# Designs tried in a protein design run: designed miniproteins, single chains, continued (4). Part 23

Each design is a single chain, and the fold is of that chain. pLDDT is the mean over its residues in the fold that is shown.

## One batch from the design tools (miniprotein)

Design m12766
Fold by ESMFold2-Fast:
Structure m12766 (fold): chain A 104 residues (1-104)
Amino acid sequence: VTDEEIEKLEKRVKEMLEKAEKENLTPGQVRYLVDELLSLALLYLQRGDVEKAIKYLETAKKILEKYPEHKDLVSLIPQIDEAIKALKEGKVKGAQFIVFQLVY
């Protein structure tokens, strides 16, 4: 994955986050946004950028908390919390494995 591909993904995610602040997202849009946020977190972990990875994981959690009606997606919150905790404790490989399982 190139830096230009990551920047394009970040721009897309930013546009969807701005939309989510102004209006309710459809179930498909929530799923897509969360999947892209988790994918960005994984990409930044693979590049060693733990701070950006935590930011994207926390953002995914906030979106899931805003849409509690999507029970299948809300079930990801405890696993996202575990990944964030692991990263804050310096357990990068463990967190990367958790995020990998959430994306794939």
Scores: mean pLDDT 82

Design m12767
Fold by ESMFold2-Fast:
Structure m12767 (fold): chain A 87 residues (1-87)
Amino acid sequence: NLEVVQKIIADPELRQGLLGAALRALEENAEPEVIALLAEAVAEHRDEHLEQLVSLGYSEEVAERLLEAVINQDRAALEALLAELLA
């Protein structure tokens, strides 16, 4: 639902949960329309999500790769990144 996504991106507190929602939707193989809407919302606020991830202790390189996988709706790239980080 586009209205729900727009509401999340407009609210700073809800926006902090947006990347997590996008990651869950992609990992759980949610409906393609939901994955696409969340990916677009993350892309619109990419710099803010990048800064947030770095603030949480991720390297800038890892944060950029994570955001790229989410924005490109690339579940395989996300799975590969998570496997690399757990190795």
Scores: mean pLDDT 72

Design m12768
Fold by ESMFold2-Fast:
Structure m12768 (fold): chain A 62 residues (1-62)
Amino acid sequence: MDEIKEEVKKKVEEEIARRALELGVLNAEVARQAVEDVKAKATPEEQEALDELVKEHPIRES
């Protein structure tokens, strides 16, 4: 298993949940901001894994 990819996914999910709770909404904008925040704090290896996750599961803006 790719442990780095799993850890990055968990961090993104936690940040999305935190922001959704604070704002009382869950939308594509919140998810996108959470991904960018995690990516800014991530190592280069984590950033690569996060880019792959976003490519596999694009954030929908509907």
Scores: mean pLDDT 71

Design m12769
Fold by ESMFold2-Fast:
Structure m12769 (fold): chain A 91 residues (1-91)
Amino acid sequence: GSVPQSLIDRLIEMLEEEIKYLESKKEKSEFEKKLLELLKKILEALKNKDYESALKAAEELRELLLEYTGGSLEPTAVDALIEILKRALEE
């Protein structure tokens, strides 16, 4: 019932790419600054195998997306991440 390490490694790679993209933006909105902070928290927690902290940061990210976008951004990727992290914590 655990999540394969290869899937966690892929999530780390994808988060690093997204963080790099957001950091490359010359100007950041307040939303983008908060988004970047939460993505970095998730990345650090995943690298440390601290799935409890990663889950908390992912849930905060989900809340931020729901409050800011009103549904204009798909939270599907964040919901998938939360599900993966919950499965990692089942063991």
Scores: mean pLDDT 77

Design m12770
Fold by ESMFold2-Fast:
Formats: sequence, C-alpha cells, structure tokens
Structure m12770 (fold): chain A 81 residues (1-81)
Amino acid sequence: GDASLLEEVDRRLEEVEREVVRLVIEGRYQEAIALLEKEIEWLKELLRKNSSASEETKQYIEEQIERLRRGIEQLRELLAQ
C-alpha cells in the first residue's frame, strides 16, 4: 500500500542522504551528483510503476525528486568553485 511505499522511499532516501554527506565531506562531488541522479531515476520509475498510488503519495515523491534536483544544483555550484 501507499504507507509501505512511503516507508521504502524514506528509508532509501535516508541512506542516500548519509552517503551523499560522506562523499561531500571527502570532496567527491561528482560521485555525490551521480548518486543523486541515480535516485531521481529510481523515484521516476517508482512513480511509473505505482500509477494507482494516491495523489498525495505521488506529490510527496515528486517533491522528493525536486529536492534531489536542488541538491544536485548546489553540488554543481560547489564543483564550479
């Protein structure tokens, strides 16, 4: 159900966030960007596979995609410095 889907999204994003922080601390910005891009693609596939999910659940996942996109932009700015 939607609750299980949201729990899986939250768990995976928490693990991804920890790894991104580690990569950023190590100065590995390109790898952090690649990891975030991979997770955006996973979330897009998840939306496609769960077309019957509630609009609230879909909106939450879309909000996570946008949050990750903003993270990539911030990391690209750091890489450009």
Scores: mean pLDDT 88

Design m12771
Fold by ESMFold2-Fast:
Structure m12771 (fold): chain A 97 residues (1-97)
Amino acid sequence: ESFSLRDKIIEIFQRIAELSKPVAERVADIIIEEIETVGIEKLTPEKIFERILKYFKESPDPELQEVAERVENSEEARERLLKAIEEALKLIKEYLE
């Protein structure tokens, strides 16, 4: 019925970036941790993108590594991920008023 902010972020990454739910959950957690650490005013879509990509490349999870490889090798996949990050950051800013 009512979705948490985290649930809304997960939905954005599933819909726009076409990520599986487990991968989208990891992305949502990374974004929330970065906001808590550095504050939303210091975050750009590009900084979040770099953080996600680095985390996925360094992860032992083969699903996360596959997503990182796809994003590095496909302009379309990179554009979708950046668009999902932009929509998520916009939602978070609106939620924080």
Scores: mean pLDDT 82

Design m12772
Fold by ESMFold2-Fast:
Structure m12772 (fold): chain A 77 residues (1-77)
Amino acid sequence: MIKAKVGDFEFEVEGDKATVTYKGQTYELTKASDNTWYGKIDGRTITLRVFGDEVSVEIDGKVINLKKEGDGYVGEL
């Protein structure tokens, strides 16, 4: 299981399933490839990429590379 946080977006990946929780609402992301999920949350286009220890989130075209902290990954919006 991978946990990632960017601003108010909290991501969880388990196997082929990825979810994002935003302001108390949970959304399921669509799998695009083995390491990529996408969705549209609160009018924003979101892409989550996980490649080994390299975790990134793209929000409306802005790519945020996440840093490993404890048992999860964190980035700033």
Scores: mean pLDDT 83

Design m12773
Fold by ESMFold2-Fast:
Structure m12773 (fold): chain A 61 residues (1-61)
Amino acid sequence: SAAAQKEKEKKVLEERLKAFDPRQQELLKEAQKVVELARKARKEGISVRDILAKEKAEKEK
């Protein structure tokens, strides 16, 4: 059923997260940072690129 398929997908994602080696965990951290930037961009009503440009300018100053 569709419900069973959804539960399987969720379990696969959880197992994949737990099975991540240190290198994959590093990539996951990078991906989560992008997701957080996307949330900030949505809240500020600007693009992710604009958020990244802002943070880059702040960091290089």
Scores: mean pLDDT 71

Design m12774
Fold by ESMFold2-Fast:
Structure m12774 (fold): chain A 107 residues (1-107)
Amino acid sequence: APPRRTLRVTRATIEYKGEKIELRLVRQTSGARGEAVSVELEGTSPKTGKKVRLTLTFSGDGGFLRAEIVFEDEGKKISYDTPAEFYEALKKEGIKVTLEYEAPLPP
């Protein structure tokens, strides 16, 4: 795995049912050093006006612990504690997620 540092995810894009939804960081919760960090991103569906929320949880060393996506217009929630299971569930539902990282590492 690449060096594990706390990565800041500030934007994401979700493609679902022919719609492209841009998500922005609304909350980042960090505990003491070595504790889990939770990142919440929200966007609004251009078709329904309802919110879509993506929550990512990382370990204190930057490892991926959990991902959750919620579509308020459908009452749909997808949550897994492994990235592989999360991405396979998204693929099965026809959902594509693209994460954008704020570069935390200076040159």
Scores: mean pLDDT 69

Design m12775
Fold by ESMFold2-Fast:
Structure m12775 (fold): chain A 64 residues (1-64)
Amino acid sequence: GASPALLEELKKQTPSAALAEFLQTEVGYSQEKAEALAKDKEQLLRLIATLPEEKAQQALDLLK
């Protein structure tokens, strides 16, 4: 799971269209589910917390 420090950085960032694409390509979600999660910061953070550290870091990088 993602580290607490990584989750704190994610709380400061605005979800982007790149995150919706990441959720489709890397996690395998449908476009509708990925777009909904990218707009719901709380649900997005919960999902990222369950990902391996490498995937969580990739998601953080997409929030630049």
Scores: mean pLDDT 70

Design m12776
Fold by ESMFold2-Fast:
Parts: C-alpha cells; sequence; structure tokens
Structure m12776 (fold): chain A 98 residues (1-98)
C-alpha cells in the first residue's frame, strides 16, 4: 500500500487528529511495511472505539509501533487491535442487553 493511501486512511478515519506530524509519519512508515489487512484492522478497531477513548487508543498504537523489534511490534499491534475490535463489537451489539 502506498504511503499516500495510508495517510489518507488515517486522515479520513480521524485518527490523525490525535497525532502530530512526526507520529503520523511513524505510523505511515510502519504500515507501509505491513500487510494491508493490519491497517484495515486498525481503522475498524478505531471506528468501534468511543470518542472519549480514541486519544488513548491512538497513543497506545504509537507505543506499540515504537518497539525496537519490528516482528514484536506487529504481533502486539495485531493482538491489541483484535482485542479492541472484539470489545467494540460486543458493545455495539450487546450494550444494555445482559
Amino acid sequence: MSREKIRKALEASGLSKYLDEEEIEKLIEFFSKSDPSLLRKLILAYGLTPEERREEFAKKVLEIISLEDEEKSKKELEEFLDKKQTEGLKELFFSGIE
């Protein structure tokens, strides 16, 4: 996936609003070297995150991608996004019905 498409995806999702330019460039670099499915998981998990938690989500993603081990960063990010997607889907479909 091109760097321009990654930037547009981050901007269109609103995720970029919680990040400075240096942080956005770090995300673009990370996802330019990753499978496109990981970026799609990020956008979906972010979209399922309540607005009051979105800054925390963005900062946690930056923390994970800043790990010195690229393979560890990818694994931890995928696990984080899978967890957030599962939590968000449960809130969406089962919130207030227990």
Scores: mean pLDDT 77

Design m12777
Fold by ESMFold2-Fast:
Structure m12777 (fold): chain A 76 residues (1-76)
Amino acid sequence: VEKEEEEMRKILKEAGLEVDIENAAQVTAAALRLVADGKTEKALELVRKSIEVDTAKDPDVGKKIDELKEQSRKAR
């Protein structure tokens, strides 16, 4: 988790964005800004690491992912 957080901070610092990585809305806004600037690969990397951090720190995020997998299975 700490490695993912450091990598997120590095991406944001290299992009010149000051963002609280604990604030999902700010991280989402930063990712959208990176896409708008044509840095789609960095935006995807940031989002991926954000999901990993949120899943590790918030059990409810993990539960929502499991629930979505269950709903997807039932929709078949």
Scores: mean pLDDT 70

Design m12778
Fold by ESMFold2-Fast:
Structure m12778 (fold): chain A 75 residues (1-75)
Amino acid sequence: SAKRETYEQTVQLIIEAHRKIEELLKQGDFESARKILEEMKETVEKMLQNLDDVTAEQLRIVVESFEAAVERKIA
């Protein structure tokens, strides 16, 4: 179904962004890491509009946890 495809695409996008951000953080490129994080958050939020509320909330929690981890690494 379209909702299942959106879920899988959203998860893959988060995984890909996570890998890019982790690599940038290892290189000390905090500006690029923040940019990719913000772009990911914006894209994910748009994709969540096509998912049920429970699934959207679970993915939002995942994104928020990742953002908090990135912020701790930069601070």
Scores: mean pLDDT 85

Design m12779
Fold by ESMFold2-Fast:
Structure m12779 (fold): chain A 83 residues (1-83)
Amino acid sequence: TPEEQRQLERSLVKRYAEELEKAGSEEELIEKAAEEEVKMILSLRDLSPEEKEELEKYVREVTEKTVAELKAALERRKAEEAA
């Protein structure tokens, strides 16, 4: 439901903020998250060097987009609390 989706988003934004503080920077957070995702996928399937390069690129792009969306959601929440 929309309510369950909002609860999930709030939980994800909170986790994002905590992980961002631990990583020290958005760039370090993106690198860590992308590396962990690639390692997980590679543990489940064998890929050629070309497929691995494409996977690494794809995972990085998805991770950057996800981080940008979570950052925007966190900024919106901070603005709402300040208003």
Scores: mean pLDDT 77

Design m12780
Fold by ESMFold2-Fast:
Structure m12780 (fold): chain A 84 residues (1-84)
Amino acid sequence: MKEVEVEVGETSVIIRAPSDVVKDAGEAAANAVRQLGLESTTEIDEEKGIATVKASKPFDREKLAELIEENLKILGLEPKITVK
């Protein structure tokens, strides 16, 4: 399985993944933010394998981490999540 590194901050999520899956991983994280009822913006740098998801306001980081993990596993990816 392809590994996806996820860093959950107070208002943002940073994802590091192989370039061929970083877009899907970024969209999965953005979907998790929307599942919490928040608006988000997503910036994806496919060449660098980085996606940044910013929420409209602070969120429950532990709950968001659980939702991101679930969404990434549904895609067949291996999440490595760090909560700050």
Scores: mean pLDDT 85

Design m12781
Fold by ESMFold2-Fast:
Structure m12781 (fold): chain A 130 residues (1-130)
Amino acid sequence: MSAELEEKLRALEKQRGVSLFGQAELIKEQEDLSALKPAYVAYYEGIVALVEGNLDEAERRFQKALELAEKEDGGAFLKAKALEGLGYVAELKGDKEKAEKYYQEATELFQKVAEQESEPSKELTALLEL
C-alpha cells in the first residue's frame, strides 16, 4: 500500500470513528471462516482488502457481500455494513458524492434494523464489539 493511501485510510478511521485495521487483524487471526454465511465472508474479505490498499478488490468483495445479503433472510444488517464498506472505498477513491450516497443508504438500513429486525450473528458481534 502507498504511504498516501495509508494516510487517507487512517484519516477515514479517525473521521468515521472506526477501527478498520483492528477489524482486519481480528479477521486475519481467524483460521476458519466456513462457519459464517458466504455474505459475511465476502464482507470480511472486503475489510481485509480495504486495509491492504486493494480498493478494487475491496469494492468487488463488498459488492458481492451486498448481493448475497439481499438473498439472505435477515441480511439487512449485513447489507447496511456492505453499503458502508462501499462508501469507504468511494471516499478513498475521491468520489465524495458516491461515498455520501452509500453512507446514507447504510444509515437508513441500520435504522430499519434497529427498529424491526434481530441482531447480527454472534460471530460478527464478537468481532466488531471487542
Scores: mean pLDDT 75

Design m12782
Fold by ESMFold2-Fast:
Structure m12782 (fold): chain A 97 residues (1-97)
Amino acid sequence: MRELLLRYAEAYEKRGDLLMAEEYRRLALGETAKPPKELQEAIAKDMVNDAKEKINNPELFTKEEQLEMIEKAIEKAKELGADEKYIKELEKLKKEI
C-alpha cells in the first residue's frame, strides 16, 4: 500500500502536479513526514500559483471560498515548513480578496 502511494506521488511530481504529489506522500508516510527542502520550495511555489489562479476566477469562486482556500494553503505551507517568503506571498493574496 505505502509503495503504491509513493509511486502515485512520484507520477504526479513528474507531471508537475506538486500539490497532489504531496497529498499522496502524506498518505504514504503520515502527516508529520516532511518532504526534502527542494520539494518544499517547489510545493510552496505551486500553492502560490494555485491561489493566484483561484483569485483570478471570481466567476467560479465566491470571495468566501477564495478566502477559505487561501487560508488552507497558508496552513498547509506552514505544516510543510515552507520558506516564510511563500507564506508572506499567500498572506498578501489573502489581503487582495
Scores: mean pLDDT 72

Design m12783
Fold by ESMFold2-Fast:
Structure m12783 (fold): chain A 61 residues (1-61)
Amino acid sequence: MSDAELLEKAYHAPDLDAAAEYLAQLSKEPDDTTLSALAAVHGTTAAELRAKIAAVRAARA
């Protein structure tokens, strides 16, 4: 699955946790502009979304 497909899935995710699961699978970290846009769609901040992504990665390690 490409990073573009993962970003699309995150954008249309039903909740923040689902979005974070898709974003944790990215091969490269998205830029701050992309994270801010995704966070706004899910009613949160880029900082909260980054924390959720980090938590998902830690749980999978």
Scores: mean pLDDT 79

Design m12784
Fold by ESMFold2-Fast:
Structure m12784 (fold): chain A 66 residues (1-66)
Amino acid sequence: GPEERRELLAMAARLAGARAQEYLLKHPDAKLTVEEDEEGAVARVTTPEETWEVRVTLEEVRELLA
């Protein structure tokens, strides 16, 4: 239902942010943003030279909980 979807989306956002933190530690001047959408979450690490993205889908979160 809508509540379960919200919880999965929050988990996806936390997981995306955690994965992005590993990349962020290698790039001290980078900025981290995390956004939720209908299918999951995207964390973006932006440096002056590039933007790196990691996506975690609701499907991936469901697999991790199984």
Scores: mean pLDDT 80

Design m12785
Fold by ESMFold2-Fast:
Structure m12785 (fold): chain A 85 residues (1-85)
Amino acid sequence: ELEKELEELTEKLTKITNENKELVERIVAEARPEAEARTDVPMEELLRELAERLRSQPDPGYQKVAEAIELQLRIHRLRAELAAR
């Protein structure tokens, strides 16, 4: 049930983003110059690398932001699968 999985992941992403809005915005702003400098790399790959870096940090806030990025990437993948049906 792809639609249900997409809905559940979207709810989780919204909750994490709302609870950590300031931190998410700060991390995105800090990552933006690197992403703009590496225009030859797909945005999805840059986001995956960012999530892995945040996961390697012991900070609980970075762990939550990494989870949000991972959820966003999974949502994009599931939307593509749903569209291909």
Scores: mean pLDDT 75

Design m12786
Fold by ESMFold2-Fast:
Structure m12786 (fold): chain A 88 residues (1-88)
Amino acid sequence: MSKLAALYTAAAILEVGADIEEELGSPDAGYNRAQALDLRGELEYMQGNPKKAVELYTEALRLYREAGAPQDVIERVEENLRRAEEAA
């Protein structure tokens, strides 16, 4: 319960941040949106929705790669995606 609430709140903050950064033309908007999708993917997986988690992690990976995210971040999301695909 508490962990899910914290993840939901973090995702919501990152989404608002990404929207503001997009309006301002910031190059960081894509990275913040990827983080929000990544957290949403974890939430959906934890709630027993692995198919939705796959969709969210796939989009997060696309945005992380476009933003030039560090390889360790990409590898972590790829592992989360694999785990969600096995459950779907």
Scores: mean pLDDT 79

Design m12787
Fold by ESMFold2-Fast:
Structure m12787 (fold): chain A 79 residues (1-79)
Amino acid sequence: NPAIEQAAAIVAKDLGLSQDQAHQLLQEFVQAYGDSFFTSLDSPKFQKDLQEYLEKKSGKKVSQDLVQQVAEVLKQHSG
């Protein structure tokens, strides 16, 4: 999925992860969220869940700006 690959590149750069690590984290999050993933991109709960997930998995503080950039990239490819 090109959207997830682009989002992974942004996450990798900001959190100091490899692109493969960032891609794996985002794929796991998408799978855990399920069918509601693409309908939830504008939800404050979704954005908070993504922020907390990335912080938990990376051990680093995740900014709202990073979460917004990821959501925007995912929206561009959701329909």
Scores: mean pLDDT 78

Design m12788
Fold by ESMFold2-Fast:
Structure m12788 (fold): chain A 89 residues (1-89)
Amino acid sequence: GPPVSDAELLDTLLRLYEAEIKGELPEDLREAMARVMRDRERALAVERAVAAATNPAIEEYLAQNPDAPEEEIQQFLLERVRAFVAARL
């Protein structure tokens, strides 16, 4: 089949973050995960790039908001991931 594109990797990663906040994991997303994990090295490289880009902002947010509930931290992370993906799609 055709190779996994960078756009597919980024879209699938963003969908995973959104699904976690919703508490849902739909079948089509599970299939998308299986597909992108066929190119595991690239999938992990994209995940590491997202983490490297977002981690400093998350660390700063946690330092400024030590009592922030998990939902607020997850939402902040999701917004940073969305910004990263949008800039590259």
Scores: mean pLDDT 81

Design m12789
Fold by ESMFold2-Fast:
Structure m12789 (fold): chain A 100 residues (1-100)
Amino acid sequence: SDELIAEIEKLLEELKKLAEEIAKKANTPEYFQLAEGIKKGLEEALKLLKEGNIEAARTIFLVAAHELIKAASKVDEKAAKEARKITEEILKKLDELEKE
């Protein structure tokens, strides 16, 4: 589980980077605030995972990931596709964590 959590942490960091890139590309106060909110949600999801609260982590993660995908879809189609791919990889690893 520690190895899976480390892999999820790496993927969450990639989503945080995408959020920052999308905010910079959109270059509006709303997108910078949205990126900060997304990053905070991803950090909270990781904290919950490290505490063993997989279901709560999944719920918070999905909210943040969907906000990122929606925002990216309006600004950069390639970034939106990358965000979806990383989100699917994280969900698969969360399912593996639930199976022990």
Scores: mean pLDDT 89

Design m12790
Fold by ESMFold2-Fast:
Structure m12790 (fold): chain A 66 residues (1-66)
Amino acid sequence: SLIDLVRELIAQGYSGEEIARELVKRGYSLEEVREAMRRAIEERDSVTAAALHDVVEVIEREGLPT
């Protein structure tokens, strides 16, 4: 799943920008990233939620097609 992939990338030391590039490369949409962030917040996974928030900011800032 997207959330499991993000957790793996965080564990490997990827930055929010690097995670954003990897998710876009794999064809994930901004809506799927927002849904994963909502799920992480609900699960009280603050680390994953913060990383996904950074990913949303990067995608929106750079205008990357998702």
Scores: mean pLDDT 80

Design m12791
Fold by ESMFold2-Fast:
Structure m12791 (fold): chain A 102 residues (1-102)
Amino acid sequence: MKEEAIKHLNEALANISKAIKALREGDYETAAEYFKKAIEHVKRALELARQAGAPDEAISKLEKAIEYFEKARQYAEEGNRDEAIKYASLAGKYVAEAIELI
């Protein structure tokens, strides 16, 4: 349902904030774990949003957010802090925009 999808997206945003903090502290392993949790929450929200008949634009934004989170996780695992933060910020923007459409 839409409310449950939004709750998962807010959990994803919380995990992004924790991941970015970990990246700034040089804890790339912890950052990658938080990105993994964010991805799981966005995937669950995507399933719920589809079932609730959310607009195609919202679905597309969530799919793009997952792609950017996967890149953020990859860069965190590689120790590339600047690229990890860049893609995490892009993913967060798409999640926030999708919430407004759901």
Scores: mean pLDDT 87

Design m12792
Fold by ESMFold2-Fast:
Structure m12792 (fold): chain A 69 residues (1-69)
Amino acid sequence: GPSVLDRARELAKRTLERMSKAKTREEQQKVLDEFHAEMQRLMDQVRTQEERDALLDIVFETMREVEKL
């Protein structure tokens, strides 16, 4: 099956698509809350510091892309 990092990248992609389609601040906040909750669950599954750092990089990159929308 997909790795934790593959799942994180797919989640980030879906989050950006959902954010671009969200019409209200409440919808945007719900999308971001769900993104952070799912990323927290993925963080609980990582086994190495390198995987943890890579997940954090995906979070920060996703949030930078959200700011451009």
Scores: mean pLDDT 87

Design m12793
Fold by ESMFold2-Fast:
Structure m12793 (fold): chain A 72 residues (1-72)
Amino acid sequence: SAREKAAEEAKKAAEKAGASPEAAEFAGQTVGVSVNPEQAAYNVELAARESGASEEAAKEAGEEAKKAFEKS
């Protein structure tokens, strides 16, 4: 589905930004349940930060999740 693709792209973006595998997985899952691009970005950033990603990695993952969500 389009949401599964957005979730996978968010996970990959988090991994590329240096997030741990756990943080990247959680970021992807969070995008799958979001209702708009802004919420997807916010939730991914928070989820990544709570999962141990750096502030920069979390912020980058949020921006990529927003872009992926906008495409889906």
Scores: mean pLDDT 72

Design m12794
Fold by ESMFold2-Fast:
Structure m12794 (fold): chain A 58 residues (1-58)
Amino acid sequence: TPQERHLQLEIGVLEAMRRMMQWMVSHSPPEDRAELQAWYDRQNAAYDAKIAELRAQQ
């Protein structure tokens, strides 16, 4: 259905953004990585919640 297509696209975008953020952390200076990883982990928790909400609608 169109709704299923939209949910898949939204989930795909969120997962792509998570991968981009992980790439940014992995390419940061070593001295900053622990702080950036902690930031990423916090953002990732919010993304997990949103993805779970979208998946529950399928």
Scores: mean pLDDT 80

Design m12795
Fold by ESMFold2-Fast:
Structure m12795 (fold): chain A 85 residues (1-85)
Amino acid sequence: SRELKIARAASLAVAALQEGMTPEELAKLPGVGEEIAKALEEAAKTPSPVKQLEIIEEALSKLSEETVEELERALEKALEEKVRE
């Protein structure tokens, strides 16, 4: 479902922020427009993963399903590279 895709993309974005990726790094990813970049900056100012998830999910809910899928794939690849052993 679209809601599940939003939840997955938002969870990956929160994980990336928690692993120390900056909003500036994430803004370079495919699917990240101005609105999502602003949401990532706002989320990064809050250390709570729960609050970060709420902010990012709200922003992603305004995007097309195609854009959310593109962002999910980009975040998955970026996070895999960042958290490698």
Scores: mean pLDDT 82

Design m12796
Fold by ESMFold2-Fast:
Structure m12796 (fold): chain A 61 residues (1-61)
Amino acid sequence: MPSDEEVIAELLARAREAAKAGKLSDEQERQILRAVLLHREGRLTPAELRARVEAVLAQGE
């Protein structure tokens, strides 16, 4: 089973590809960056970061 860190890395890779393809709005990209920064600061758990990135990517469809 992939670890939470591996799943987060895959989700962030997908987010970067979506941004390069112009599929993410500026606000969606800001939401992902904010979640990553909050996780780096210890304010979000890996599970909370995963949930936020998944929610933003789901909005992009």
Scores: mean pLDDT 78

Design m12797
Fold by ESMFold2-Fast:
Structure m12797 (fold): chain A 96 residues (1-96)
Amino acid sequence: MTLEEAREALRLLGIEVDEDLLRAAFQSGPDTPEGRLKALLHLAFLALGIPLSDEIIDEVAKKYLPEFQAARTPEELARVLEKAIKDAIEMQKKKE
């Protein structure tokens, strides 16, 4: 996955993220598929203005990692991220 593919996937979800911010997020974590998925989830929730616990992001990232690694297009990546975001929101509601 390239930075441009990740940015396009977020754009398809209506989430506009600056390329420099996306690059910084990827560099702040491990350079692994799981690290990149967690970075994308953190950015998505930051853009949505929804506070989310790191525990839920970790759980969701592990759950969706196989689908994330299998995504070959921005559209497929956007579908995985949409599912992960919705699941994380539901997990956060149940924790309250």
Scores: mean pLDDT 79

Design m12798
Fold by ESMFold2-Fast:
Structure m12798 (fold): chain A 77 residues (1-77)
Amino acid sequence: MPKLGELTEEAIEKFKELLTKDLTEKGILSEEEVEKAFELYDEALENRDWKLAAEILSALLDGDRERVEKLLEEHEK
């Protein structure tokens, strides 16, 4: 099993960069939408809302624009 801490943080940051590039290059989501989705994801992790965090990550990994937009709308500030 990988170690927790900085390694996990670096892996998450790199993953966010790669996923943002993939989704924006393919025109699935705008850079702003991906940024908002990751902000919501980070907030969910901070609150230990694993269900919301998993839902956001799943939608992003699937490139499911409709699910991402719905999640952002439901959690707008």
Scores: mean pLDDT 76

Design m12799
Fold by ESMFold2-Fast:
Structure m12799 (fold): chain A 71 residues (1-71)
Amino acid sequence: MEEEIRREVEELLLEALGRGPVEAAELLARKVEEIGGRAAARPQPSMSDAEIIALAREYARLLTEALIARA
């Protein structure tokens, strides 16, 4: 799950980089909201709040690193 979401976000970043900067930013924002919405709507019952927070922090870090590297 974590690796799948991370990979999906990174693939979206690569896709967005082929577009204009404003459109790329909008695509990234929408995808982050979509992933968050899916997690909130259908959370894994056995996953603790701490684990969900850790997951979210890892994706935020990956996004920041990718954006800096491609800026």
Scores: mean pLDDT 59

Design m12800
Fold by ESMFold2-Fast:
Structure m12800 (fold): chain A 89 residues (1-89)
Amino acid sequence: SSQEQLQKAIDKLIEAGAHISMAREYLRRGDLEQARRHLELAEEYLEEAQRYLELAQSDAPQSQLQLIQDGLRQNQEELDRLREELRRA
């Protein structure tokens, strides 16, 4: 169902956010290898969240779709910023 796919998108988005937070903490501590691994996991979870969001689009409320899209954009921007910081480290 679209509601089930929407929940899966949310779950994957939460996982991506957790790995982004871990990557930021590892970068702050100078553990570049752990930061890289968590950014790779975050990217995978964001890709999965996007796929589930696409499956949910047919019958999900637009407000919920927009909220998840905003979360995906915000997490992608943070991931890209952290990847740039890691590259410069």
Scores: mean pLDDT 89

